# Designed miniproteins, single chains, continued (2), part 57

Each design is a single chain, and the fold is of that chain. pLDDT is the mean over its residues in the fold that is shown.

## One batch from the design tools (miniprotein)

Design m5966
Fold by ESMFold2-Fast:
Structure m5966 (fold): chain A 76 residues (1-76)
Amino acid sequence: SAAKEKLKASAETMLEVGASGPTNPEADLAAMVAAGISEEEAQAWLEKMAKGGGVRVSIGASPETIRAVMEAARAA
């Protein structure tokens, strides 16, 4: 399915968080906004992550990587 293909492509671009990195929601929000994602969209993504339904993305990820991960998650 298209959703499964998008999720697979996004998984290939997913960044490993690392074993002991603490959560940093303010920095994650700022990175998503800098990537061109609206503040409302970024807040919704962070809420989903807080409930264990999302994927954490490295603060240093490119704007394209952040958008791809969010788009795949929304499509799933």
Scores: mean pLDDT 54

Design m5967
Fold by ESMFold2-Fast:
Structure m5967 (fold): chain A 68 residues (1-68)
Amino acid sequence: SKEKRAEQAAITVKSIGKKYNLPDEVIEKLAKEVKEDVLRAETDFEVMRILQKYLEKIKEEYEKLKKS
């Protein structure tokens, strides 16, 4: 279902964010946003592109922590 797919995307983003020691506030925000984006997706290709976008966001947040 679309709801299960969105929930799984949120779990994935939370897991990766925690692995990279992102602040809980940032993790929860990204998880909420990816869930909403995946719920709006109509195709599996859109879901893959959304996940890639959120992986890049996690990388950007991680790089910000390393530079500050």
Scores: mean pLDDT 85

Design m5968
Fold by ESMFold2-Fast:
Structure m5968 (fold): chain A 59 residues (1-59)
Amino acid sequence: MEEELERLTAEAEERIRKLVEQGKSLDDAVMEVARELAKRGYPADLIQEAVRRAVEKVK
């Protein structure tokens, strides 16, 4: 559970960084990553927490 959250946070951080580097805004990058994780079957609460933590690390 916690191990899965840490892994997902790291993956979200890497993806957000790459999208921002490609010229997307932070908000657009966050929305795209959340959508990708939802498509992969992760629950909404886990996605929300992972993305929130990833954003704090990217700032």
Scores: mean pLDDT 81

Design m5969
Fold by ESMFold2-Fast:
Structure m5969 (fold): chain A 65 residues (1-65)
Amino acid sequence: LPDEVSNFAELVYKAGLVSRRQQEILGVVQRADPESLLRITPEGLVELGGISRATAERIVAFRRS
């Protein structure tokens, strides 16, 4: 997998959008399905636990950039 896709959780953390704990939650999802974070909705991100709706919406906006 390309480093950019494999490390999306870390890129979001480095962009200042999530805490270290939230990055670890995203990392678990990314290891299970690397493409899931590229397709997931804000509702899906909130459902992972530990991620607010506002943060989830910012992650989706960052993905579209």
Scores: mean pLDDT 72

Design m5970
Fold by ESMFold2-Fast:
Structure m5970 (fold): chain A 68 residues (1-68)
Amino acid sequence: AEEYKKKIAEILVKEGGLSEKDAETVAEVMLSSDDSSARAIAELLVKDAGLSEEVAEEIYKLALEAKK
């Protein structure tokens, strides 16, 4: 749902320092990916964007909930 995309994007802006446009793109990719790809993206956000493991896990769980 659009609300999950917005929620994930807001976390990426606030915690990851991404621009709103980049955060929306990442959120959209995660929501359209399978569960393993979404987890891989969350792991890359920890490594490359400086997200904490806890925040990345929260984003991953939101992406899983959006697919149910």
Scores: mean pLDDT 80

Design m5971
Fold by ESMFold2-Fast:
Structure m5971 (fold): chain A 55 residues (1-55)
Amino acid sequence: SAQERIDEIAREGNRRYKEVVAAMPADASVREFMRRVAEVVNEMMDRISEVIAEA
């Protein structure tokens, strides 16, 4: 179902977000952090949009 696919995408997005947080240096700029987070969010949103388009 669309809901199951969205849940899977959300789980993957959360995992990737945690990886970004773990990989960032302690002295990383807010700008660098936000850029990496935006990459994860954009990928997640693109995949959710595909699911909605198929539903």
Scores: mean pLDDT 82

Design m5972
Fold by ESMFold2-Fast:
Structure m5972 (fold): chain A 78 residues (1-78)
Amino acid sequence: MSVAEILERIARAPQETVDAALKELESELDPFILEQIRAGIRVYRGLREAAGQPTEDLPVEEVKRLIKEAAEKIKANL
């Protein structure tokens, strides 16, 4: 998946689930990359909310996996 597709998928999860996943990963990931991921999630969540799309019940472990995948793709393009 592209970074955009991964971020859109993360944005389907509730904010609390995303925050829990980010907290667990903050010691493993570069702070700059984490901020890029947070910004992307916020954009896609805003687009979903504007379209009236509901949140999906994604587990924290799935969201963590998606965040790590996005981080690796962002690193590869730096």
Scores: mean pLDDT 84

Design m5973
Fold by ESMFold2-Fast:
Structure m5973 (fold): chain A 65 residues (1-65)
Amino acid sequence: SAADLAAAEEHARRLADGLARQAKAQGKEAKVEGGVEGDEAVLTGTYDGVTNVARAPAAEVAKGL
């Protein structure tokens, strides 16, 4: 649902922000982005030129996973 997508997007963005802040506090250069694509929550992290992507159903992320 639209409500699940909105909740999942907020959760993914908060998680991405936390991960980026943690990396910065450790003196590491990292780019972390969170959002939704279709019905999935997506986290994209780039560290030392390596990009990793994690995906999960938005409905599950909206439940607080």
Scores: mean pLDDT 78

Design m5974
Fold by ESMFold2-Fast:
Structure m5974 (fold): chain A 104 residues (1-104)
Amino acid sequence: GPSPPLTEDPSLPVLELRQEDVSEEELERLREEAKEKIERARKELEKSTDPEYREKAQQLLDVAEQQLVGGEVHRDDPARAAALYEIAIYMAEQAIRLAREGQK
């Protein structure tokens, strides 16, 4: 929807843009966080010795990587790209948790 120009208050414009249009800086932060979480998940997975936790963590990591690619492909739809990056972050965090549970 149309975002009317607000005062130079950084909190209110940022919140309104997040609901209607995601800022480029916010999108880049989400992308970098998704990449960082995916890299952490890969490192934790290589330390996992339990095959069941390793397999489950790998499945979540694969989903996280797919969602990251989806975010990159849909960057011209910032709201969709942001949602895909947030899903990638969530899945990567779950992969890290399971990979760590599989470590001895």
Scores: mean pLDDT 78

Design m5975
Fold by ESMFold2-Fast:
Structure m5975 (fold): chain A 119 residues (1-119)
Amino acid sequence: MKELAEKFRKKLDEEIRKVYERLRAEHPDLSDGEALARAQVEVFRKLAEKYKDINPELAEALQRLAEAFETGASPDELIRLYREVAEAAKKAGLPELAAYFQELIDRLERGEDIEFPKP
């Protein structure tokens, strides 16, 4: 389980990084934070689209999370939305995805900055 969760995390982080690098190249005036937020929005929306016909509850939670990043939600709101996605992922039988969002919750609750991807 842990090894599969780590592989999933690395793949998702790599996908976010690829989108981030593309956005930085297309929009050099974007700050690192703005480019990262847009990259996360794109990746989470792609995940929502992937799961919309398989697990609508998970797709809806991912869509709400993406919208929160677009609107500049507070850390407390992001923790709430990450928790909703993690719970929906567990119900969907996707423990690797649930573990990914649980790690983000744990980092925010410790007051750590979420650095995805690292520049």
Scores: mean pLDDT 77

Design m5976
Fold by ESMFold2-Fast:
Structure m5976 (fold): chain A 104 residues (1-104)
Amino acid sequence: MELVEKAKEEVKEKLMTEMGLKEEEAERLVEEIEATVETLAENPELLELGDTATEGQRKALEVAKEVVEIVKKEPGDEGKAKAMLKLADFLIEAYEQAKKAAAA
């Protein structure tokens, strides 16, 4: 099995389990995660255009930098798979923090 396909399945399961997404919603988010990793890998200069005005924007930029570093160290399917899992973990953590903040 290709490493990227296995990573997509793992990300989908995590999104469904941790965020309560339906399969169709999780599949769409997996595709968005893959597209984001590919865009950052091909255009690392986009990190220079990142806003740092808010704490959320700063954290997103740091994660984007980590994604670029992962792909640079391990180019190809292995690096892409690791980068996708890293981005998925960030989204799950952000969701959990938002859920806790909304619980008043």
Scores: mean pLDDT 77

Design m5977
Fold by ESMFold2-Fast:
Structure m5977 (fold): chain A 81 residues (1-81)
Amino acid sequence: MSPLEAYVAAVRDPSATEEEILRAMTRFLHAAETASVEELEAWRRALEALAQDPSVAPHRRAAARTLADWLAGRIAELRAA
């Protein structure tokens, strides 16, 4: 399971604690530091889909949107280098 898949699974799990989600997010952010542009683009699309999913709690969708926007910035920096 990729770090992104673990984060998405935790966000979609209504029994997951905020601490579990935070741990999954931390692992995802560390993986993003060394990920390829192609991987970051795939992860950004997955997070955008998560942010649009009405079955996910609004505050968790907002967090997914923030992460998608952060990835978009990181991709732009890597492409500009």
Scores: mean pLDDT 84

Design m5978
Fold by ESMFold2-Fast:
Structure m5978 (fold): chain A 95 residues (1-95)
Amino acid sequence: SSLDQKIEELEQLLGELQILWLDSYRHNFDKSYMEDLLEQLERAVDVLSTVADERPDYVDLLIRQAESAVRIAKDKGYDDLAKRFQELLDRLRSI
C-alpha cells in the first residue's frame, strides 16, 4: 500500500538520521553537520506527517531528536538553526 511505502521511506530516513547524529557528535556538532541534521529532520517530518497515526513511536522519536537539536544549536550559538529546529519541534508537537 502507499502507506507501507511511506513507512518504509520514513524508516530509511530514520536510519540515515542515526548515522548523521553519530557523525555530527564525532565532529563536535560543527555548524555544517547541524545544517545537514536540520535538512534530514525536515525530510523525515514531512514523511512522518503522512503516517503519524500509524507510527506514534516515530513521532516521539523525532520529537526527542528535535529537542536535542534545539539544545545543541542554542549551546553552540547557532541562533538561526535553533529557531528552525524549534519551528520543526512545534510542528511535531502539533501532530
Scores: mean pLDDT 91

Design m5979
Fold by ESMFold2-Fast:
Structure m5979 (fold): chain A 117 residues (1-117)
Amino acid sequence: SLDEVIEKLREALELAQKALEAIKNGDFDTAIEYLKKLQEVLEELKELTKDNPELSARVQRLIDAAKYAIELVEKAKEAEKNGNYIESFIYRMKAYFTVQAIIEELERLIEEVEKEK
């Protein structure tokens, strides 16, 4: 149902916001944890939206973006571990902007799905 889709979109939004704050604070492990939870919720959302091709495609793009954000945070963590603070900063900034884009798309999807209800 559209109510279940909206509920999962709001859950994904909260997880993305928590991931963004962790990235901002340089808390790589917390960021990875929230991004993995975000990916799980988005995978559930994709299953709920499988009969709506346009919505399903947008959810898939969010899944791909979440996976990319996880990769970027893991690269930032590895760079910091190796003492490469500049490279770590660059990957952390890329992760920040990737998660910000996820948040903006989730907010747009919530507004659009609520209008279709």
Scores: mean pLDDT 92

Design m5980
Fold by ESMFold2-Fast:
Structure m5980 (fold): chain A 99 residues (1-99)
Amino acid sequence: SYFEEKLKEIKKYVDEKVDPSEIDEQALMERLKNLTDEEIEKAKNYLKEKFGLSDVEADAIVKTILKNIATPYTPVIQKVLGDDGILKLKYYILKELNL
């Protein structure tokens, strides 16, 4: 699907840009729990701009990854990114947006 191709692009991008050894997973999970709706909207708009995602596609990614909410797109997001890609994308978004 078109969305699956975009997810592959995102996976490749975070694999290149994020060193997993720099991720404090416990601190990252703490920050994710405390994200405001405004910060999530900022992340959504960033993903739309950077990866050419539709509003629905970017919303599905932020719900799946930042809010831990299941969507109809959650299974393809999890399949394409994997646990490592999801962790790197969480970290990348927060670091890039200074959240």
Scores: mean pLDDT 87

Design m5981
Fold by ESMFold2-Fast:
Structure m5981 (fold): chain A 83 residues (1-83)
Amino acid sequence: EKEKLEEAIKKIEEKVLPLIDSIPDEIEASMLRMSLGVTKTALRNGTPLSELAKDNRLLSERSTNPNHSKVNELIAESLEETL
């Protein structure tokens, strides 16, 4: 269980950090880094991977910001791959 958790976090960071680092708007990039931090904290605090994957999938589909949508999509995919 702990091994799956750290695997999920690693997959999220590998997919999401390059995208965030490519964003020229520092405010948008900072907001996305905060969202990533919240996700990692939720995982480490025991939020079920399946619940967090569903939540991020929903956020991706409903987001009007393409960078937010893509970040949430990559988080959901990383969690789904680890399930």
Scores: mean pLDDT 81

Design m5982
Fold by ESMFold2-Fast:
Structure m5982 (fold): chain A 99 residues (1-99)
Amino acid sequence: LVREAAAKVTAANILAVAALLEDEPPSEYTLKAHEYIHEAARAIAEGDLEKAEEYLKKAEEIVEEGKEKGEISEEAYEDFLAAIELLRKAIELLRKAEE
């Protein structure tokens, strides 16, 4: 379970970087989405799963707003959402590992 959670965090970081690179030059929305995903991954590494969920919610809100405003491309949008989903799954696996 912990190894699978670590693999999902790694995959999420790769997707978040891919999304950042798709939007050249990156918009403030793209930069902020990447920042929140990075902070969520850091919170997971520190064992603060509640803080990680707060950052993922902020990332999702920024990603949706940026997509609506045309400031995040369709490809970057899909990669950011996939990264957010992977981090949420990592949180679920870590919670189960504590049970």
Scores: mean pLDDT 84

Design m5983
Fold by ESMFold2-Fast:
Structure m5983 (fold): chain A 94 residues (1-94)
Amino acid sequence: SEKDLVRKAIEAVKQEYDSLDLSEEEREVVNEALEEAERIAEESDSGEEALEKVLERAEELGRLAGQGDRKAAIKSGVYYRLALRIAELLEEAA
């Protein structure tokens, strides 16, 4: 299903970040971003809609990061990685 595709992308990103030597604070921020991504997956009718919402959120967080928000910088990175994974899986499914 389209939701399973997005969940597979979320799991891939989680595994990628789990391999990184992150502080407890950074890991908590990553987990918050992934929990929000799960909600986007649940609320989206298609993988394309989920990709659009993930990119929109990544751009918003990127703007906040540019203003010095370190938490937004971490979350923006997670969402850009997630968008890449969703796009790759959508191409494979086509």
Scores: mean pLDDT 86

Design m5984
Fold by ESMFold2-Fast:
Structure m5984 (fold): chain A 80 residues (1-80)
Amino acid sequence: SVREEVEKLLKELEEEATKIHEKWLNGEISQEEALKKLIELLKKTYKEIKKLYEETGDEYAKEVAELLERKIKELEKALK
């Protein structure tokens, strides 16, 4: 189902975000670098979920895409 595909993409997002956080905690990247990588990751996931919404009209995919877009804008504002 579209919901299962969205949930799979969100799980992959969480796993990759965790790896970014671990690199920051281990001193491999700065906090600013970690935030930039997280924004890039969120944008990639947003694009994939938005495509699912555009192809299927699924309301859950739309809501998740809108949530990700808001989060991206919030984080980008924090970098200024």
Scores: mean pLDDT 88

Design m5985
Fold by ESMFold2-Fast:
Parts: C-alpha cells; sequence; structure tokens
Structure m5985 (fold): chain A 78 residues (1-78)
C-alpha cells in the first residue's frame, strides 16, 4: 500500500538520522545529535499525519517509533 511504502521510507530516513545522531554524540556534539533526532521525529510525524485513517497498524507503528525517539532525545538533553 502507499501508506506502508511511505512509512517504510520514513523509518529508513529516521534510522539514518538516528545513526548520525549517535556519531555526533560520540564526537561530543550534543546539539547536532538533538537537531538530528528532532528532524527524524518531524519526518515521522509528517508521514503519520499524511496516512491518518488509511492504515491504523502502520500509524501505530510510526507513533511507537516517534515515542521511542522522543525518549532518546530526552536522554541526550539530560
Amino acid sequence: SMAEAMAQRAEIEAAEMREEAERALKNGDRDTAVALLEKAIAGLENVRKAIAGAAPEVEQRLEDLIAELRREKERVEA
């Protein structure tokens, strides 16, 4: 489905940004790591809104990933 295809692409992009954030943290660049996590969250939220009502299971999967990334961002900011 279009919803599944959009979600998979957003999940791949979010995973890449998460890896970049981890590299930034290892280099002591916390601000870059936070910005990358915020960008990943925003991308996932945009796709979740775009597919709203079309695929409830896919929407839930994106909501779970957004919540996970928000917790990771909070840990980085602590």
Scores: mean pLDDT 89

Design m5986
Fold by ESMFold2-Fast:
Structure m5986 (fold): chain A 95 residues (1-95)
Amino acid sequence: MPTEELAKEMREALKKYLSTSATEEEIEEITEEFLRYAKSLVGTPLTPELLERIKWLAKALEIPEELFVEALQSEEGAEKLAEAFREILLKWKEE
């Protein structure tokens, strides 16, 4: 698992990129790539190791853990996760 410090550093780097350099178009492209990747993970077994990774990733991105679990179950879940991810990126761009 990534450490809590690594998650914080990644978040700070991403926030800086989004607030200083990223356009809304680039955020949409990033979100579409994320959606493609999330859809590819549908049907992945929920192991204890994956649950721990989801917990840290949810904390790092400030997204509810429930949305990551739903994304593993259906394409609709993956779309909900991608929309939450898009909302967080737009929020961080404005900060």
Scores: mean pLDDT 78

Design m5987
Fold by ESMFold2-Fast:
Parts: C-alpha cells; structure tokens; sequence
Structure m5987 (fold): chain A 67 residues (1-67)
C-alpha cells in the first residue's frame, strides 16, 4: 500500500513530505501530489532523501517551502 504524510519541518520553514511506495517513481509522484494539495503551485523542493524500509517500500522524504 502507498502512503503519504505531511508535517511541519522541526528546524526550518516549510513542510516535510514523506511518501512510501513500491518504487521511487511512485513515492515521488505521491509526494508531488501532497505538495500540490498543501502548498499549491509555488512549492519548491529544497532537499530530498530516499530510503528503503525493511518491508521493501521506498520512502521519499522532501523538505518543501512556499516560494
């Protein structure tokens, strides 16, 4: 199952988007949708980290700010 979470960044302005899917492409697509729903068209991805869970899901974590 694919999942996405959005929460405030603890140390910086903006939000952290965490998306989990079976592939990096699917996870990134989920993150892009969450960003559009949360920040709209002016969203800028400042950083990205990709990791893999023990269950085989790819987790894409992005720090996103509004321009």
Amino acid sequence: MAAVQVHPHPDKPGVVVEAAARTEEEARALAERAIAETLGDDAVVVSETVSTSSTGYVIVTQHVVRA
Scores: mean pLDDT 78

Design m5988
Fold by ESMFold2-Fast:
Structure m5988 (fold): chain A 89 residues (1-89)
Amino acid sequence: MEEEKQKVDELSRRVDEAIERARKAAENGTPEQLKEEIDRLVGLNAEIAELAKKASPEIQKRAFEIGDRATEAIRLAAEAYQKKVEELK
């Protein structure tokens, strides 16, 4: 129980940090930098999914909330990536 809560708290913190990095890359970074941040968020989302498979219902619900935030950030970053690539043509 306590280990699962610690893992969820750590993943939440890492996701929030990755969301901020993706946002900064979307504003000021290269397409390659933004792609790296998207890949990081995708990796974190996979870790969240694995945690959710074994978690208690309360931890699973929180894991899904964190996953939703990561998924939304991936969507916004992917839109920014497409725009940056298009502007380079």
Scores: mean pLDDT 84

Design m5989
Fold by ESMFold2-Fast:
Structure m5989 (fold): chain A 83 residues (1-83)
Amino acid sequence: SEEERLARYKKKFDELYPKLTPEQKAEIDRIVASENPLTELAKILRKKYNLPLSEIPRFITEGIIKEDPFILAVYYALLVAGK
């Protein structure tokens, strides 16, 4: 269910978020506050990993599946914010 999925992501977020740097936490806050959060996330990922725009959706999907701390934390924060 959606509730079970959110609870599972919350548990992972609670474990991973405290381990992120202050800079990463600030980036998450900036993404969540953005008018276009996915566009802002894409810009950050393109800059950090030198990725073409066409590869960003795959990179995000893989990050969620592999439980990348930053990507999973951003995704959960956006879900909680209703974005």
Scores: mean pLDDT 82

Design m5990
Fold by ESMFold2-Fast:
Structure m5990 (fold): chain A 85 residues (1-85)
Amino acid sequence: STLEEIKENIEEVLRELEEKEGISERILELVRKGAELLIKGAPREEIERVYEEAALEAARQYGYDVEEVREEIERGRAAGRLAPL
């Protein structure tokens, strides 16, 4: 189900963020926004966009290749996932 898929993807993103020492306030803000949208039953596309923004912000903050992360997000979107791999 869509809700179960979204929950799994959110938990995966949160696990990845929790494994990093120090999480920026901007990343936490975006994750909270996504959770709020999920709780109020917002469209999947809106929820996915917020979590994609969180992933890209994490890439910027932690020195990952932003374009590589963007490409992974596009692949994940095609596969119906909120978080890349």
Scores: mean pLDDT 67

Design m5991
Fold by ESMFold2-Fast:
Structure m5991 (fold): chain A 92 residues (1-92)
Amino acid sequence: MENLKKAIEEAQKGAEIAERLAEKHRNDPVARDALRGAAGSLKDAQEAAEKGDYRTAGIHLIAAMLLASTVPEAKEALEEIRKAGKYLDEAV
């Protein structure tokens, strides 16, 4: 389904953005660790969605959203996480 493909694509984009931002903010442990955590959760969400485990994918997207929402530096990643969540909800 198109919405599942979009959810996976937005989760991948969010992970890439979060990793880039974590490197940019590598000397800020709060921002760095929140961004790395969000990236990891997005990768777990993508893997779960690709396996058809949408419940687990949703849980990992919520974890990524919570982590990204703790630091203003994660705004770009948070926007992609929100898109991934919307498309996953519409796919299920």
Scores: mean pLDDT 83

Design m5992
Fold by ESMFold2-Fast:
Structure m5992 (fold): chain A 70 residues (1-70)
Amino acid sequence: SKVEELVEEARRIAEEGLETGDIDKALRKIEELYSEAKKILNEDDFEKLALELQKILEEFYEKDVEKRLE
């Protein structure tokens, strides 16, 4: 589904950001993905995407914090 494709893309962006350390670039790309998805998805599909993106962002911030505390 389109939702699954966008979730996979967001996960790849987050992982790349953690690997490269370019957190701001990763967050900007996820924001762009969110904005594009809002334009093309219906409300139900967008809500599903938003919930998955929230989980991805929570994991992303937690891993970023762990790296900064080292």
Scores: mean pLDDT 81

Design m5993
Fold by ESMFold2-Fast:
Structure m5993 (fold): chain A 62 residues (1-62)
Amino acid sequence: GVQAFLQLGLDRASAEELAARLAKAPDPELAEKQLVWLLSTTTGSQAEKVAAARAAIDALIA
């Protein structure tokens, strides 16, 4: 949920957007765990982390 992304240092708007997108995945709980791991290991700016997360969620939904 939103709280997991906030704990990773994302702003509230980005955290809410990613959580809403993730809720559409076939297994949102597993997808959230995988995405939290991805974001925790991704180096770079907040914008780069958010872009990587969006791409990962879109791949899971497609």
Scores: mean pLDDT 76

Design m5994
Fold by ESMFold2-Fast:
Structure m5994 (fold): chain A 72 residues (1-72)
Amino acid sequence: MKISKEQALKGVELARKEYGVSDEAFEAVKEAIEKGGTLEDLSEGLRRAAQLGATPEQVNALSAAILKAASE
């Protein structure tokens, strides 16, 4: 399923604000959304965010935001 890039970006920006995700981790997820928004790209973006210091709670929040955007 193709994810609305605009809705996904809004969702992950909100999660970043609520959970204090770092700029580097946020950028990794943003790049994955912008590249094509496939679930594989997004999964790799989330994994990279974790490697860049995102906590499990932050990664889960970003993932939930992306999945919510997929239903839009």
Scores: mean pLDDT 76

Design m5995
Fold by ESMFold2-Fast:
Structure m5995 (fold): chain A 91 residues (1-91)
Amino acid sequence: MKVLIAQTPSEAGQAGAKAAEELAKKKGAEVVRVDAYDEEALREAIEKEKPDVLLAAVDGSTPEGREIIEKVLKLAKEFGVTFGDGSAILK
């Protein structure tokens, strides 16, 4: 299983990405991290890596974090990739 994590440089984003990566690796998944602010890099990573799950590691309580989650979700729909949270990795 391959997991792509779109993370922000915020403390919450970095902590969330680290926790998700550790959990995914414990499940034997390959992990790729991409900056959620770099839409071109995120799109390129999805095309190149063909991930099974796309995660957003952001602070969803902020307006900025909600906008990033929406953008990541739209990309997941566009590429036919499963958009997930921590529960998607736990399977």
Scores: mean pLDDT 75

Design m5996
Fold by ESMFold2-Fast:
Structure m5996 (fold): chain A 63 residues (1-63)
Amino acid sequence: GLIDELNELGRRARELLDELEAAGNLDKAQRLKEGMDRAMELYVRGEYEEAIREVKEAIREVS
């Protein structure tokens, strides 16, 4: 379901965030954090499809 997809994307985003921070890529790490924060706001509002889109876009932009 959408919640399961969002949880898996969140896990991948956190792993990528850890990798970026470990590599010292602070600009990309900050961008990913901002995307994850936007997704969390959407999730709290019940906008799951929009939250999924935000996480996917944030991952894409820093990959």
Scores: mean pLDDT 87

Design m5997
Fold by ESMFold2-Fast:
Structure m5997 (fold): chain A 60 residues (1-60)
Amino acid sequence: SGGGAMGPTGVDLGASLGVRLGISTTEAISRLGTLQGRYAEEEGLGGIDAALRAASELLK
């Protein structure tokens, strides 16, 4: 589906990442959004796939 990675699912991912990285949910969403946008442009991934790729990169 097109768009929506920064909707409720994106907030949930951001909250999980914030806890794992020791940062705020807002900061985690900002970092996730930056990488998600990069992967969407460079890899041609859809919003959800780009967000999952970005989340995986942040958690390694």
Scores: mean pLDDT 71

Design m5998
Fold by ESMFold2-Fast:
Order: C-alpha cells, then sequence, then structure tokens
Structure m5998 (fold): chain A 87 residues (1-87)
C-alpha cells in the first residue's frame, strides 16, 4: 500500500543521507529519521505484508551500508520492525 511504499522510501533515503552526510549532526539526524521510519512501520497501521516490505528494505540497506552510523541506523530500523512482526 501507499504507506508501506512511503516508509520503504523513507528508510532508503534516510540511510543514504546518513552515508552521504558531511557533518556528525547531519549524519545523526538522518540516522534518527531511519529509526523513526522503522518505529512508524512497527507501531503504525501497516499490515504484516507492509511491515515485511519495510524490514526487507532496512535489512538490504544495512547489508549495503559502508558508513558505521548508516549501518547502525538501518539495523535499528530492521530490529524495530522485526520486533513488531514477532509480537
Amino acid sequence: GALAERLVREVEEAVRAAEEAETAEKQAGAALRAIGAGLDAGLGPLDEEGQRAVLEAAERAAKEAENPMARLAAEGAARLVRAALEA
């Protein structure tokens, strides 16, 4: 659905922004946006199919991330969505 597509895009864009960030402040802000998208996917009105789409995007972003903060943010988003799916 539209919300799942938006949250997938938000995770991908936020992790990319953390990778490309020129300052620690911008990197932290981007990382927090990725975590926020994971929280919205886990605690929001997404069905299990939508939650799995966001989880897959976050896990892929974590695997491809070269920046430690970007990787940590993607891993955090994935953990939040996985916890919701296991509840």
Scores: mean pLDDT 85

Design m5999
Fold by ESMFold2-Fast:
Structure m5999 (fold): chain A 82 residues (1-82)
Amino acid sequence: MEELLRRVRELGEEAIRRAEEAGASRTVILQLRAHVEEAIRYVEEGDLESAKKALEIAAGLAEAAGLEETAELFREAARLVE
């Protein structure tokens, strides 16, 4: 569990960082960050299905915003939680 939480947090932070570097709007960054925080909370609670859904939603939002690298990092994180 500790390693899973660490990996999800690491990938989420890297995804947000790349979105910021790519010039994503403040609104997009806030939405992505909210989903990452939600996913981390679900992992801490052991609700891996809800964590995966939150990360998949973040990936979809990133893809819609043209943030391909960010979307791929969120998809990688989603794969870690089943």
Scores: mean pLDDT 86

Design m6000
Fold by ESMFold2-Fast:
Structure m6000 (fold): chain A 87 residues (1-87)
Amino acid sequence: MEEVKGALRAVGDKAIEAVKKNPEYVESAMRALIEAAREVVPDDKQPELVKIAEEGLKKATEAYKKNPDEAIKILRETVEKMVEVVE
């Protein structure tokens, strides 16, 4: 489903832009991704997406204090992993 994958990437891009402007937005941006996924992704896939998002949030939060570019890379990788879960 290209539309669902496109929607997740679009929300991910907005989240990454917000984090680039303010690193404190990492947590709220990931929560926005989870909420968007809940609207478009089948219920059986939602727990898997939430786990991926939570792992991404932890890694990005650790990385942002050392290198913001690494945090952005982790967020992009997290979005792509979430997209791969969507059939």
Scores: mean pLDDT 72

